Designed miniproteins, single chains, continued (5). Designs and how they scored, part 57

Each design is a single chain, and the fold is of that chain. pLDDT is the mean over its residues in the fold that is shown.

## One batch from the design tools (miniprotein)

Design m18080
Fold by ESMFold2-Fast:
Structure m18080 (fold): chain A 80 residues (1-80)
Amino acid sequence: AETPAQLEADVLLALARIYYVLGKKAEEKGDFESAIEAYKRAIELLEQAIQVADPQTRAEAESLLKEVKENLKKIEEKLK
């Protein structure tokens, strides 16, 4: 059965995945400002998901969080 916490974690993770895809598309177009904004939103959503997620969803969120942070760092290094 869906609990409010389970539903919240699932929605937050889904939204984070959407923002990550939007960030990658912006990066591919050279729109680094939009890419940075999208990645930061994905990070915030993933950190929220981790706080309320079950162990399986938490592991997925932590894996994606690492990937998004690595991509954000690469863009920040590129804009030196």
Scores: mean pLDDT 83

Design m18081
Fold by ESMFold2-Fast:
Structure m18081 (fold): chain A 77 residues (1-77)
Amino acid sequence: AAAARALAAELAGKGTEEDLYLALAVHELVQLLERNPADAEAAYARFRAAAVKAAQDLGFDVERVLAVLDETWRAYR
């Protein structure tokens, strides 16, 4: 979780709307996984789908969003 929090802080420091969105998404994902350890994989799948749709609606780089979320998931486990 420490690596994921560091990533969120770095993204927030970059100052773009996409980077802020990613920082918030990483923070929310870590909190979600910490609250749902028994259902973590299913919780992540639902979060990932919702975050990707939001990124598409906002015109952000979907591939980058997926890469950051998948990195966060791997760092949490």
Scores: mean pLDDT 77

Design m18082
Fold by ESMFold2-Fast:
Structure m18082 (fold): chain A 78 residues (1-78)
Amino acid sequence: MEEAKKLAEEGKELFKKGEYLEALEKYEKALKILREQGLEDSELYAEILRNAGEVLEKMGQLKMAQALYEKADEILAS
């Protein structure tokens, strides 16, 4: 979990700098680590999905962004 948190924080910094593809790469790595640890239903996993969705919105990938937001809300509602 700590490694995934660090990657998510790096992704947020890259997003702030406008480095969208690099931000997505950090978020994808963080999500992969959490999945391998069985933490797909965690609050952190949902937060990273929302952050990745925001990057996708900035890139004009609205359908993919919406899918990530819906998945994040599903995790937190259950």
Scores: mean pLDDT 86

Design m18084
Fold by ESMFold2-Fast:
Structure m18084 (fold): chain A 107 residues (1-107)
Amino acid sequence: DLLKKGNELFSEGKLEEAEKLYKEALREAEKTLGPDHVEVAEILRNLGQIYAIQGKLEEAIELYKRAVEILRKRLEELPEDHPERKEVEEKLKETEEELKRLEELKK
């Protein structure tokens, strides 16, 4: 699992190696699950965090914006009683808060 390996490298501070695996995981997830899948949003968040740490704020903001749009779209598609709804709402809130933080750093 490329996402799991990328997460392990990220936790070890191996940012360039983690970035490479996340980019590969993103391509595979978009091909297999589609570009608007929640797993794609997760990979975009992780890759965006790496870019933010590297000082690539514009690239990080673009990835977080895409992740927010994916999560918003998924939430709109879920019925009110769906078991996944709370998790998607929490991930959306966290991603929006991180995006706001990065945008404030660029002002």
Scores: mean pLDDT 85

Design m18085
Fold by ESMFold2-Fast:
Structure m18085 (fold): chain A 94 residues (1-94)
Amino acid sequence: SMIEIIKKMRESVLEYLRELEASDLPEAEKREAAVTVGLIAFDEIIKLSTDPEVIEAARRAKEKLVELRRAEASLEEIRRVLEEEMGKILKLAE
């Protein structure tokens, strides 16, 4: 069930990012929304998981998103990090 929950979260996050990319929102608002949805998703994984490796990976992913926010990274960079970190967490949960 944890693998299925993470897969659904990944699908929801990626779909939301596609909607953000297609929207007419200012770039800064798109970036903030992308970081926020990622942080929420990783926080939920931390809250629901009992696997220390999955929890640590999600915590590290949150740290990377906070660093991207500070660096004012592009939406494309935020998307790449979200895809990579979600992929790592899925692999650990399998």
Scores: mean pLDDT 88

Design m18086
Fold by ESMFold2-Fast:
Structure m18086 (fold): chain A 57 residues (1-57)
Amino acid sequence: GSLKAAVIAFLKRERVPVEKVVEVLEALGLQLDEETRRKLENAKSFEEVLEILESLP
């Protein structure tokens, strides 16, 4: 399956706090570009996190 879909499902299942999303993604071995990292760090809700991740290629 798509890595992106699997990551999104994991974040939803584990109820990862918005402020911990970047740490969790990096712990999973994902390399985030600077723009994506900045967007995630500035996200105010889990819905914004999902929109950012779903917008990635």
Scores: mean pLDDT 78

Design m18087
Fold by ESMFold2-Fast:
Structure m18087 (fold): chain A 50 residues (1-50)
Amino acid sequence: DEEERRKREKLELEVESGMLRIKGGLSTNPEERERFFELSEEYERRAEEL
């Protein structure tokens, strides 16, 4: 079922977004930190579109 598949995919994207945010927070390099946060926002936005 496509709806159930979308729910699983959305959850996975949300988990990945959270992990990227954690990596950003743990990064001591401000440029790398910014990249992780940007990527986290992209995954979160994609999850929202599902």
Scores: mean pLDDT 82

Design m18088
Fold by ESMFold2-Fast:
Structure m18088 (fold): chain A 58 residues (1-58)
Amino acid sequence: SEDVEAARRTLEAARAATDRATALAAKHEGQMLLETSTDPEARELAREAIEAAERVLA
């Protein structure tokens, strides 16, 4: 699904993030996907993306 593909790309971006701006963007996109998607796989990937982004932002 489009949501799963978007969530997967967001997770990859979060994991690859080396700067605060990129991590913050990935976190915001993950939060949006978590709020709007009903796909359980996309929601799980979005949660992982938020967690990965938060590690960069810590």
Scores: mean pLDDT 85

Design m18089
Fold by ESMFold2-Fast:
Structure m18089 (fold): chain A 92 residues (1-92)
Amino acid sequence: VERLLEELLRTLAEADRLIQEAADARAAGNYEEAIAHLEEARRLAEEAKRLARELREATEDPELRELLERIIEGLERAIESLERLIAELKAK
């Protein structure tokens, strides 16, 4: 359980770093670089969602289960937003 939580947190941190790097690339006009970072962040968000689901199934703590359900919902919305942004940047 502790190992899955550690992996989840590391995956979320790496995804956030890539989103920030994508924002910097966009500001600099480097759209190809921004798209690459966003596509990698989307893949990491999918992995984080998988880890959160595994952790939710492994835990008997109802508070942690509720928190993980909220994280999964948040990740689903984040993935949708990333896909929309990637499509927008590719369309220019």
Scores: mean pLDDT 85

Design m18090
Fold by ESMFold2-Fast:
Structure m18090 (fold): chain A 55 residues (1-55)
Amino acid sequence: STTTVLEPKENTILEVTKPGTLTITNLETGETHTIDVEPGKYLIPAGFKATYTSY
């Protein structure tokens, strides 16, 4: 599987090409959430860290 990590300065679209998991961390609060994702476009807001891992 492939892992992609993003810490965008501005709202950024993550293009997911394979099913996998997306872990979002709010860098201000430290809250972390993991969701299952299907192929598509996902908005990653500024101030969040996104870790995408394909199955």
Scores: mean pLDDT 83

Design m18091
Fold by ESMFold2-Fast:
Structure m18091 (fold): chain A 65 residues (1-65)
Amino acid sequence: MKVTLTVEVPGAPPVDVEADSIEEAEKKARLVTSGRGARALQALADAGYTPEQLGKAANVIAKKE
C-alpha cells in the first residue's frame, strides 16, 4: 500500500515522503530528521528554498543508499 508521511524537520518546513509501507515511511522520516539529512534540509531552508524544493530534496536524501 502507498503511504505519504509529512515529516517535521527542525529549522525547515514540513516535507512529504512516500513509501510502500508505514515502516518504510518512518525509516525515510528518520533519514531526513536526524544527522546529515536534517542538516541538509536546514541548510536548504536557510538558503531560501521553497517547501516544494525541500520536498524534492527530502526524496533525494531518502533515496540515497
Scores: mean pLDDT 72

Design m18092
Fold by ESMFold2-Fast:
Structure m18092 (fold): chain A 60 residues (1-60)
Amino acid sequence: MEMEREIEVGTAESFVAMAKYLLSKVGDAEEVLKILETLLKEARSEEAKEIVEKAIEEVK
């Protein structure tokens, strides 16, 4: 078991939860999706891109 992998899984879940929270507060999925798409472009690792893509799918 590797701590770094466990942290990455927790980070993905936290990010999805935050995206859903923003959607509930803003009420505009288009704005939230635009933010997530910007983060996808800024993502430096393939794992980070997968996390952001999963969040985009959850918000849609």
Scores: mean pLDDT 67

Design m18093
Fold by ESMFold2-Fast:
Structure m18093 (fold): chain A 87 residues (1-87)
Amino acid sequence: SMLERQRQISREIARELIQGMIDNLQKTIDAIKKLLNGEEITDEKIKAYIEKSIERIKEEKEGKVSDKEALEILLEENTKLLKELQA
């Protein structure tokens, strides 16, 4: 019936949204790893996110961390989020 169909559609939409979040987190993790290896990234949205996140981490650590240390913290944060989302 209509209620069963709504439940099926809602589950399909939820799965697609979760998969999209996983895919985006994986791309971000891969980009952070590239930067830690001294490689450049070309994705402007990911670049902007990483730059803003580094500024946030530096503020939280009272400026006592390097860009590399901030990237390592960001990698740990995003890896933890990915693991939680896959659970």
Scores: mean pLDDT 84

Design m18094
Fold by ESMFold2-Fast:
Structure m18094 (fold): chain A 61 residues (1-61)
Amino acid sequence: SKEQQLVLLLLNQEILAMLPGKLVSEASEAELREAAERVIREYGVDRALAEEVLRRLLEEK
């Protein structure tokens, strides 16, 4: 959905900010979960939506 795509974009931006020079594909599960928490806090993203996007990213690991 458009909302899931926006959350994915925000997670990618947060990983780039947290881990300069590291790709999202190189981020650990702990780093991805921290990025999700930051996106929820900073942008007010719905937790269930952020957890669903995070789950999909973790399934690709």
Scores: mean pLDDT 78

Design m18095
Fold by ESMFold2-Fast:
Structure m18095 (fold): chain A 66 residues (1-66)
Amino acid sequence: SLDREVALALARILEALGDIYEKQGKFDEAVELYRKALELLKSAGAPQEVIDDFEKRLKEAEEKRK
């Protein structure tokens, strides 16, 4: 559906912004954006492969906060 396509596009925008924050050393902000992206993807019924990709990225960003 269009709503799913919009959610996927928004999640990718949040991913790109999270990457920018990671490059600035702002890992807490990056983690928050990846969490929001995951909520959007799960609520929109995104493919499991996409959800897994974002969960991996979230976990990696959380590890970098330490």
Scores: mean pLDDT 84

Design m18096
Fold by ESMFold2-Fast:
Structure m18096 (fold): chain A 87 residues (1-87)
Amino acid sequence: MEEEMEEAFKELEEAIKNGDSQAALRAVRRFAELLDEAIKNGDIETVKKGLERAKELAERSTDPLVRRALELAINYAEKKIKELEEK
């Protein structure tokens, strides 16, 4: 999971550098899917590491669509972590 998330982040960072919004959005979708899988598995540490990396990329992204997609994924994951901690 962590390795797959790192690959998704590398793809996203590369797409942002190249100005390829379609590739960047695809990488964000893959990251969101991996994040959801980690949440379902209760792998909170992997989710937290992914959130830190996603926040860095959201800050660096100048594409408003990519930034918004990352912010939505971050918000969803933070909400789910809080729910898991209450179970």
Scores: mean pLDDT 78

Design m18097
Fold by ESMFold2-Fast:
Structure m18097 (fold): chain A 91 residues (1-91)
Amino acid sequence: MEELEKKIKELEEELKKLLEELKKEKDEAKRKELLERMLKLQEEAAKLVVELEVSKIKDKKKAEELKKELLEKIEKEFPKYAAATKAKLEA
């Protein structure tokens, strides 16, 4: 639990640094690279948040079912969000 919260915080700090770097960057190719790194970290953070939340559930069967459902939602929705975000940056 504490280790998971620490990992989430570290990812949030790295994401903040990438966002500040993206704001300063004028080269389109480098901005694309920074955006892809940010999207990867956002997906990783979302999955860790799911793991943290399900770890609080005392019923192990319910926890496993909820974890599977939430991870499937992230896997389905995140590629659409990533594609839309990349398209918006290139437009």
Scores: mean pLDDT 76

Design m18098
Fold by ESMFold2-Fast:
Structure m18098 (fold): chain A 64 residues (1-64)
Amino acid sequence: SEVLKLIYDALEKLQNGEELTDEEIERIAKAAGVSPERVRRAFENLKKNPELLKKTLEDIKKAL
């Protein structure tokens, strides 16, 4: 899935302490059919919870 690849790459960057670009957030939002604000909020929640971030990456990897 195209959208799952975009999310996976973005979450890997977050796990490595990198910032996401506005362009990456916009692409994910468009592909998922949600607002960029929704995407930013979801990523901020994952960034605050490293255990959930790790679990989400594992779940997405299984779906790729």
Scores: mean pLDDT 82

Design m18099
Fold by ESMFold2-Fast:
Structure m18099 (fold): chain A 69 residues (1-69)
Amino acid sequence: MEKEAEELMESLPPEAAEYLKKAIEAIKKGDFKEAEEYAKKAVEAAPPELQPKVVGIVLRYVKERLEKE
């Protein structure tokens, strides 16, 4: 997952990559409200063909975070 997120960020516009990074950081902190806000911005800034991958990465991080608690 970490490596997949990094590869996706390299393919995204800088703004979308920055929002995705902030969304992941918020998930790791347990701030799901902030994570949702940044995830929406990352999807909006991403090209249509990459939007499903952005959503997929965010959902995987949320699921892993919840399963380990």
Scores: mean pLDDT 80

Design m18100
Fold by ESMFold2-Fast:
Structure m18100 (fold): chain A 79 residues (1-79)
Amino acid sequence: SHLEKGKEYFAKGEYEKAIEEYEKAIEEDPNNSEAYYNLGLAYYAQGKYAEAFYYFSKALDLDPNNEKARENLGKVYEK
């Protein structure tokens, strides 16, 4: 899946390619909280904290029980 391809690129540090794959995952399922969360991680890894904040917030809105999104949202807020 696009989500899995994005995770593979992320693990290799290829954040722009990871973002492209996560965006495709969201295009296929706009309510995919995990895809928004992973998109936030990729932006965070690039130092793009405003984008990371937005996507972590969106992930948490879609799944209020996404504890990892909540934790990372807190980390971005400190930046």
Scores: mean pLDDT 87

Design m18101
Fold by ESMFold2-Fast:
Structure m18101 (fold): chain A 59 residues (1-59)
Amino acid sequence: PTLDLSAALGKPVEEAVEIISKVDEELAKLVREAAERRGRKIVTEEDLLEALRQKMLRE
């Protein structure tokens, strides 16, 4: 299954993490960490891009 990451944009962190974790639990964790480090309650495109970058750096 393909995940439409845009579905997580603008969502509360917990809701966005649930959406993403259905496909990629590690990415969901990274998105949560990015948003928390920035003090945000809502996931932004920057949080998603940072999480993707962090995951790619590991791969």
Scores: mean pLDDT 75

Design m18102
Fold by ESMFold2-Fast:
Structure m18102 (fold): chain A 65 residues (1-65)
Amino acid sequence: GKIVGLVRAETEEKAREAAEEVLKNFGADEAIAVAGMSGEEARKLAEELEKETGALVGVVGVEKG
């Protein structure tokens, strides 16, 4: 099955860098970079993407806990 990384960060630049790492290092088929999206919003988007595409969607956050 297809693997998609949904990468969330405070800024578009940070999200883009993390998305490139997901594509390069984790063998994801696609990576989607989102800025300013909450963890809950990203989780909802990931669930909808899995439902629509049948892909495995992993959420990666670049937030300081």
Scores: mean pLDDT 76

Design m18103
Fold by ESMFold2-Fast:
Structure m18103 (fold): chain A 63 residues (1-63)
Amino acid sequence: ERARRVAESIARARAESRGSSGVPVVAPPEALSPEEFGLIVDEAIAAGLSVEELAERLRAAAA
C-alpha cells in the first residue's frame, strides 16, 4: 500500500527528472520489466520492508 505508492512515486520522479533534459536516458521499465517491478514491490510489502529498503531494492534491480 504505502510502500508501493512511495516506490512508484520514486521511480516516476527519477524518470521524470532525467526526462526533463529532453532525453529519456534512464528508463526503469526497460531495466526492470513491469512484471518484475510488481513482484518486488509485492514481496517487500509482504515481508514488511521499510520504505527505504524497498526503494534501494528497486534501485539495485534497475541498476
Scores: mean pLDDT 59

Design m18104
Fold by ESMFold2-Fast:
Structure m18104 (fold): chain A 65 residues (1-65)
Amino acid sequence: SLRDAFIEEFARLVEERYGKEAAETARKLLSDPSATVEDIAKALGISPEEVERLLREAVERVKQR
């Protein structure tokens, strides 16, 4: 599904920059419909603005599939 593709691209992007454990955390949070950008930012130790950039980049990666 598009959602699964998006979650996988986001997790891969997080793994490239922050490592595998951070990517697994990001995957779990994106699978939770109640999780916010702020929740993801806090869990990864990055800014909400950086999370929004990563989300945008993940969307672009899905479009290239």
Scores: mean pLDDT 83

Design m18105
Fold by ESMFold2-Fast:
Structure m18105 (fold): chain A 60 residues (1-60)
Amino acid sequence: MKFIARAIAPVPRTSPEELALRPGDIVEVLEILDEEKALVRSLKTGEEGIVPLSALEIIE
């Protein structure tokens, strides 16, 4: 099931697989990869990447 999340913390891009986020950015969660990480798509840019689950708040 797809759901929408908001970034609650800044996320730096430190590798090519990661997505940089600013607090308040809205993302679509595509896949939960493990207990700490998810693959998301930025609704602002359309870019996809891995982010920490601790940086996300599920809103939809």
Scores: mean pLDDT 79

Design m18106
Fold by ESMFold2-Fast:
Structure m18106 (fold): chain A 119 residues (1-119)
Amino acid sequence: MIKITESGGGTVPEGGSVTLSGQVSGTDFSKQGVAWVLKPEGGGARMIAAISADGKETWVAERFKGRATISKDPAAKTAYLDLSNLQKEDTGTYYRGLGTSGDGTVVGHAGEGAQLTVV
């Protein structure tokens, strides 16, 4: 059974920074890509960053370029999303997925998400 646990978030000031983490079990971490998805309050979910299974290719959504870094730690079976220069529009629930399909759809399981509120 695949299980994903997201952590980090909370209430952070505008212009601040936060690290979100997503630990996974029940799958081969080394063979899985990672996608981070933001679901804002009253809005649809959107992919904000992705990294390939081998860690060689990364993608970051245009509005997060220069402010988001995605990484993988195979020893901890954890993926990280570092966000800086936070904007009020960054408020929402962040989900760690297993990767993306060719159409940009997040594939696999997500946990309950990490809630971030920018004040």
Scores: mean pLDDT 76

Design m18107
Fold by ESMFold2-Fast:
Structure m18107 (fold): chain A 109 residues (1-109)
Amino acid sequence: DLAARLDAIVEETERELRELARRARATLSPEQAAAVEELARLAIGGLRALRDMALAGASPEELAAAGRTLETHLRERGEALGVPREELERILEIFRKGAEAIVAAVEAA
């Protein structure tokens, strides 16, 4: 079932991003931790949008293009929020893996 595979990808990616945000609260300044939490929230929203596009019948090519556009916007927003580079790159890597997994699941359907 494609829907179940997409939900599993989203849930795993959300879990990793929420855990990263929790660790940021323990290790970074309050302002930096808030920036990480906001970027993680936006990344979760972007991945959910890709899932919804996939469920609506978007092609693998359309999903890959949307994923790249979202990653660019997340990078720009993360830099504007002042997310530290290490946490920014980790969030983008987690997002990219989730987006690529959604594309692969649709290709296999």
Scores: mean pLDDT 91

Design m18108
Fold by ESMFold2-Fast:
Structure m18108 (fold): chain A 83 residues (1-83)
Amino acid sequence: MEREIEIAMILISAAVLKVAGLTEAAEAIQALVELGTEEAIELAREMAKRLLAGEDPKKVLEEAAAKAEGEAKEILEKAIEAL
């Protein structure tokens, strides 16, 4: 049940970010959770935490993309292009 609670908290954070106007970042977080890999979920969690703390969306997305590989990196690069 630990993973399910973590995912729920990340998705709630993404919904809050979307309401706050951070649509591209929120959609990237949702896509990472949907991808479902351990890497993608950890990236989504760190991004949600940093964005809720008021950090710059472009910097958060760029740093996450630099750490990501494969499909997770593609999700993040598309979000950066949409900013």
Scores: mean pLDDT 85

Design m18109
Fold by ESMFold2-Fast:
Structure m18109 (fold): chain A 97 residues (1-97)
Amino acid sequence: MEEVIKKLREGIEAADAGDPETAKKYFLEAVKLAIENGASEEDFAVLLISIATLQAAARSQGREDIAKALQEVGDIAFEAMNAESKEEAIKLIDEKL
């Protein structure tokens, strides 16, 4: 859990610095760690809501590159959540990293 929070923090810092690619990488690593650590459906929902909130904030600030990167992370996380197995979810995320 501490590792997930650290990756989310690094992703936010990269987004604030205007680096969409680094932000996307850290957010995807956070999603992967949450899956590896067996995050509950509730914890995963909070993670997705947090990403969606950051996406909305970036868009409202006119930062379309950051908003697009966060939308892509959210889409990948949603696909991973609907994967048949934990192994398939991790593979899906690794293919996008």
Scores: mean pLDDT 80

Design m18110
Fold by ESMFold2-Fast:
Structure m18110 (fold): chain A 105 residues (1-105)
Amino acid sequence: GEAAAEAARRGAEGAVRTAEAGARGETAEARAAGAIGAAGAGVHAELEARRAGDEAGARAAAEGGRAAARAGAEAAAAETKEGAREGMRRAAEAAREGARAAEEA
């Protein structure tokens, strides 16, 4: 439903903003914190979609959140600044895709 899609979209927007802020960080720790925040926002979007009764939206949000968490973990483990930035970019992308899929469901 529309309410669940809107909740998922807001969660993904929060995840994107957190991931982008982390990617601008000067340390690996700041970037890892951004990636963790992005994953958390995805989980929040899933819970809100489920509360609204939108199972398809909730599944899409959950998939995006899991993909963001995986990319965030890769960013945190990166040995180079560029590797960490790339992982954060993938986390933000996964969060955005999950939100779009939830909105289309």
Scores: mean pLDDT 66

Design m18111
Fold by ESMFold2-Fast:
Structure m18111 (fold): chain A 55 residues (1-55)
Amino acid sequence: SAEEAALERQIDAALKRLEEEFKKMGYSDEEIKEVLERNRALMRRHYAEKLAARA
């Protein structure tokens, strides 16, 4: 749906910013990947529940 597509776009944008911040802090690409994968799953679940509660 359009709502779900917008949600995925927001999650991608948030994770992109996190990736840039971790790179500036000196984390390795491997560490960043692990953290981003875990955060993506958590964000998707959290926002899916919020989306379901809308309207």
Scores: mean pLDDT 79

Design m18112
Fold by ESMFold2-Fast:
Structure m18112 (fold): chain A 119 residues (1-119)
Amino acid sequence: MEEKIIETLKELKAEEKDPEVQRQLDGVIEAIKNGEYGKAAVGLLRLAMKYLEQGDFEKADKLVEIAEELIKKMTDEDKPYYKSLAELFRKLAEHYESMGDTEKAERYRKLAEELEKKV
């Protein structure tokens, strides 16, 4: 499963023109390889927010889906990341609400609430 996620992120990096985003994707890939799933998920959600602000909803959705899969793999060692993840999902919910996507807004608000209980 991790190998497929890494391959997907490498493909996204190959299509990316921004060297800063390419470096951020490399950092996410390295975190996944090291089993740092909380760190990787935070990095992915931050990139998803940048894509949403740029109007690239397809790339944003793809990164959020990968982040959700990584969050399922998180352990007690990832505890410091729960607060950041909750804050990022609340920001995602606000963005989707502002676009009229109430279903995604409600989904991400619920995920933020579940993560806040783990802080």
Scores: mean pLDDT 84

Design m18113
Fold by ESMFold2-Fast:
Structure m18113 (fold): chain A 69 residues (1-69)
Amino acid sequence: SELEKAREQIESMLEFARAVARSSSPEAAARLAGEIIDALRKLAEKYPELREEVEKAIREIRELLAQSQ
């Protein structure tokens, strides 16, 4: 289903954000995380049922960036 594919996209984006936080410069990590967060927000607009999962993923991404500072 489209919702299952969207959930897989959220998971993939979160895993990518974790990899970026580990291996990128702080400047590159902040830029890429911003792009991921924007993509996640657009996904929540398209699939309101995934809003909570998107908000949780965005919180985790922000926490990853905060730990790197």
Scores: mean pLDDT 83

Design m18114
Fold by ESMFold2-Fast:
Structure m18114 (fold): chain A 67 residues (1-67)
Amino acid sequence: MPLMSTDELGERLLAIAREHPDVESFAEALRRESEWHPDSEVFERMARTLEASRRPPGDVSVGFLKD
């Protein structure tokens, strides 16, 4: 279970987003947070959600897929 409240997590995500307006940079920053944060799995899940949100619902367009 996550240790952070929803409000605390939201504030932290907002702070990171302010420094990293690009989705890829934001996801990378969340992964870096997971390296040291006690709720590392929550940050990893958020990074995966952001990667998924970059794609349109349904499928991946040609040239949209990345490693």
Scores: mean pLDDT 60

Design m18115
Fold by ESMFold2-Fast:
Structure m18115 (fold): chain A 65 residues (1-65)
Amino acid sequence: MEELRKEVNELIAKIKELLPKLSPEDQAKVTELISKAYQAMANKDFETALRLAKEALELAEKAVS
């Protein structure tokens, strides 16, 4: 469980580094996914949080490339 929490936090950290490179519209979409991931972590649903964080990272990476 602690390893999943660390993985989610590391993904969110990478996404935050990419946020300044995104358009305002993409920043809003990515931020919404991050907020949902934090809600899942608050409910101890780390699997859902990990999925949402991965989707946010994929969206951010696609927007930067």
Scores: mean pLDDT 82

Design m18116
Fold by ESMFold2-Fast:
Structure m18116 (fold): chain A 65 residues (1-65)
Amino acid sequence: SEGAQKALELGKKYFEEGKYDEAIVAYRAALQHDPNNKEAWKLLAEAYRKKGKFDIADEYYQKAE
């Protein structure tokens, strides 16, 4: 949980900076700590959407449900 939260915060910072690839890596790290973290799945989907990877984004949005 703590490791997931730290990785999630790092990912959010990269996302705010427009560093979507780095954000994706950080969000994936959060999911390694907590694979049921719906916020991390949602943010991962948002990052892929920003990269124009709409099919992957839609799949990960489903994981957030």
Scores: mean pLDDT 86

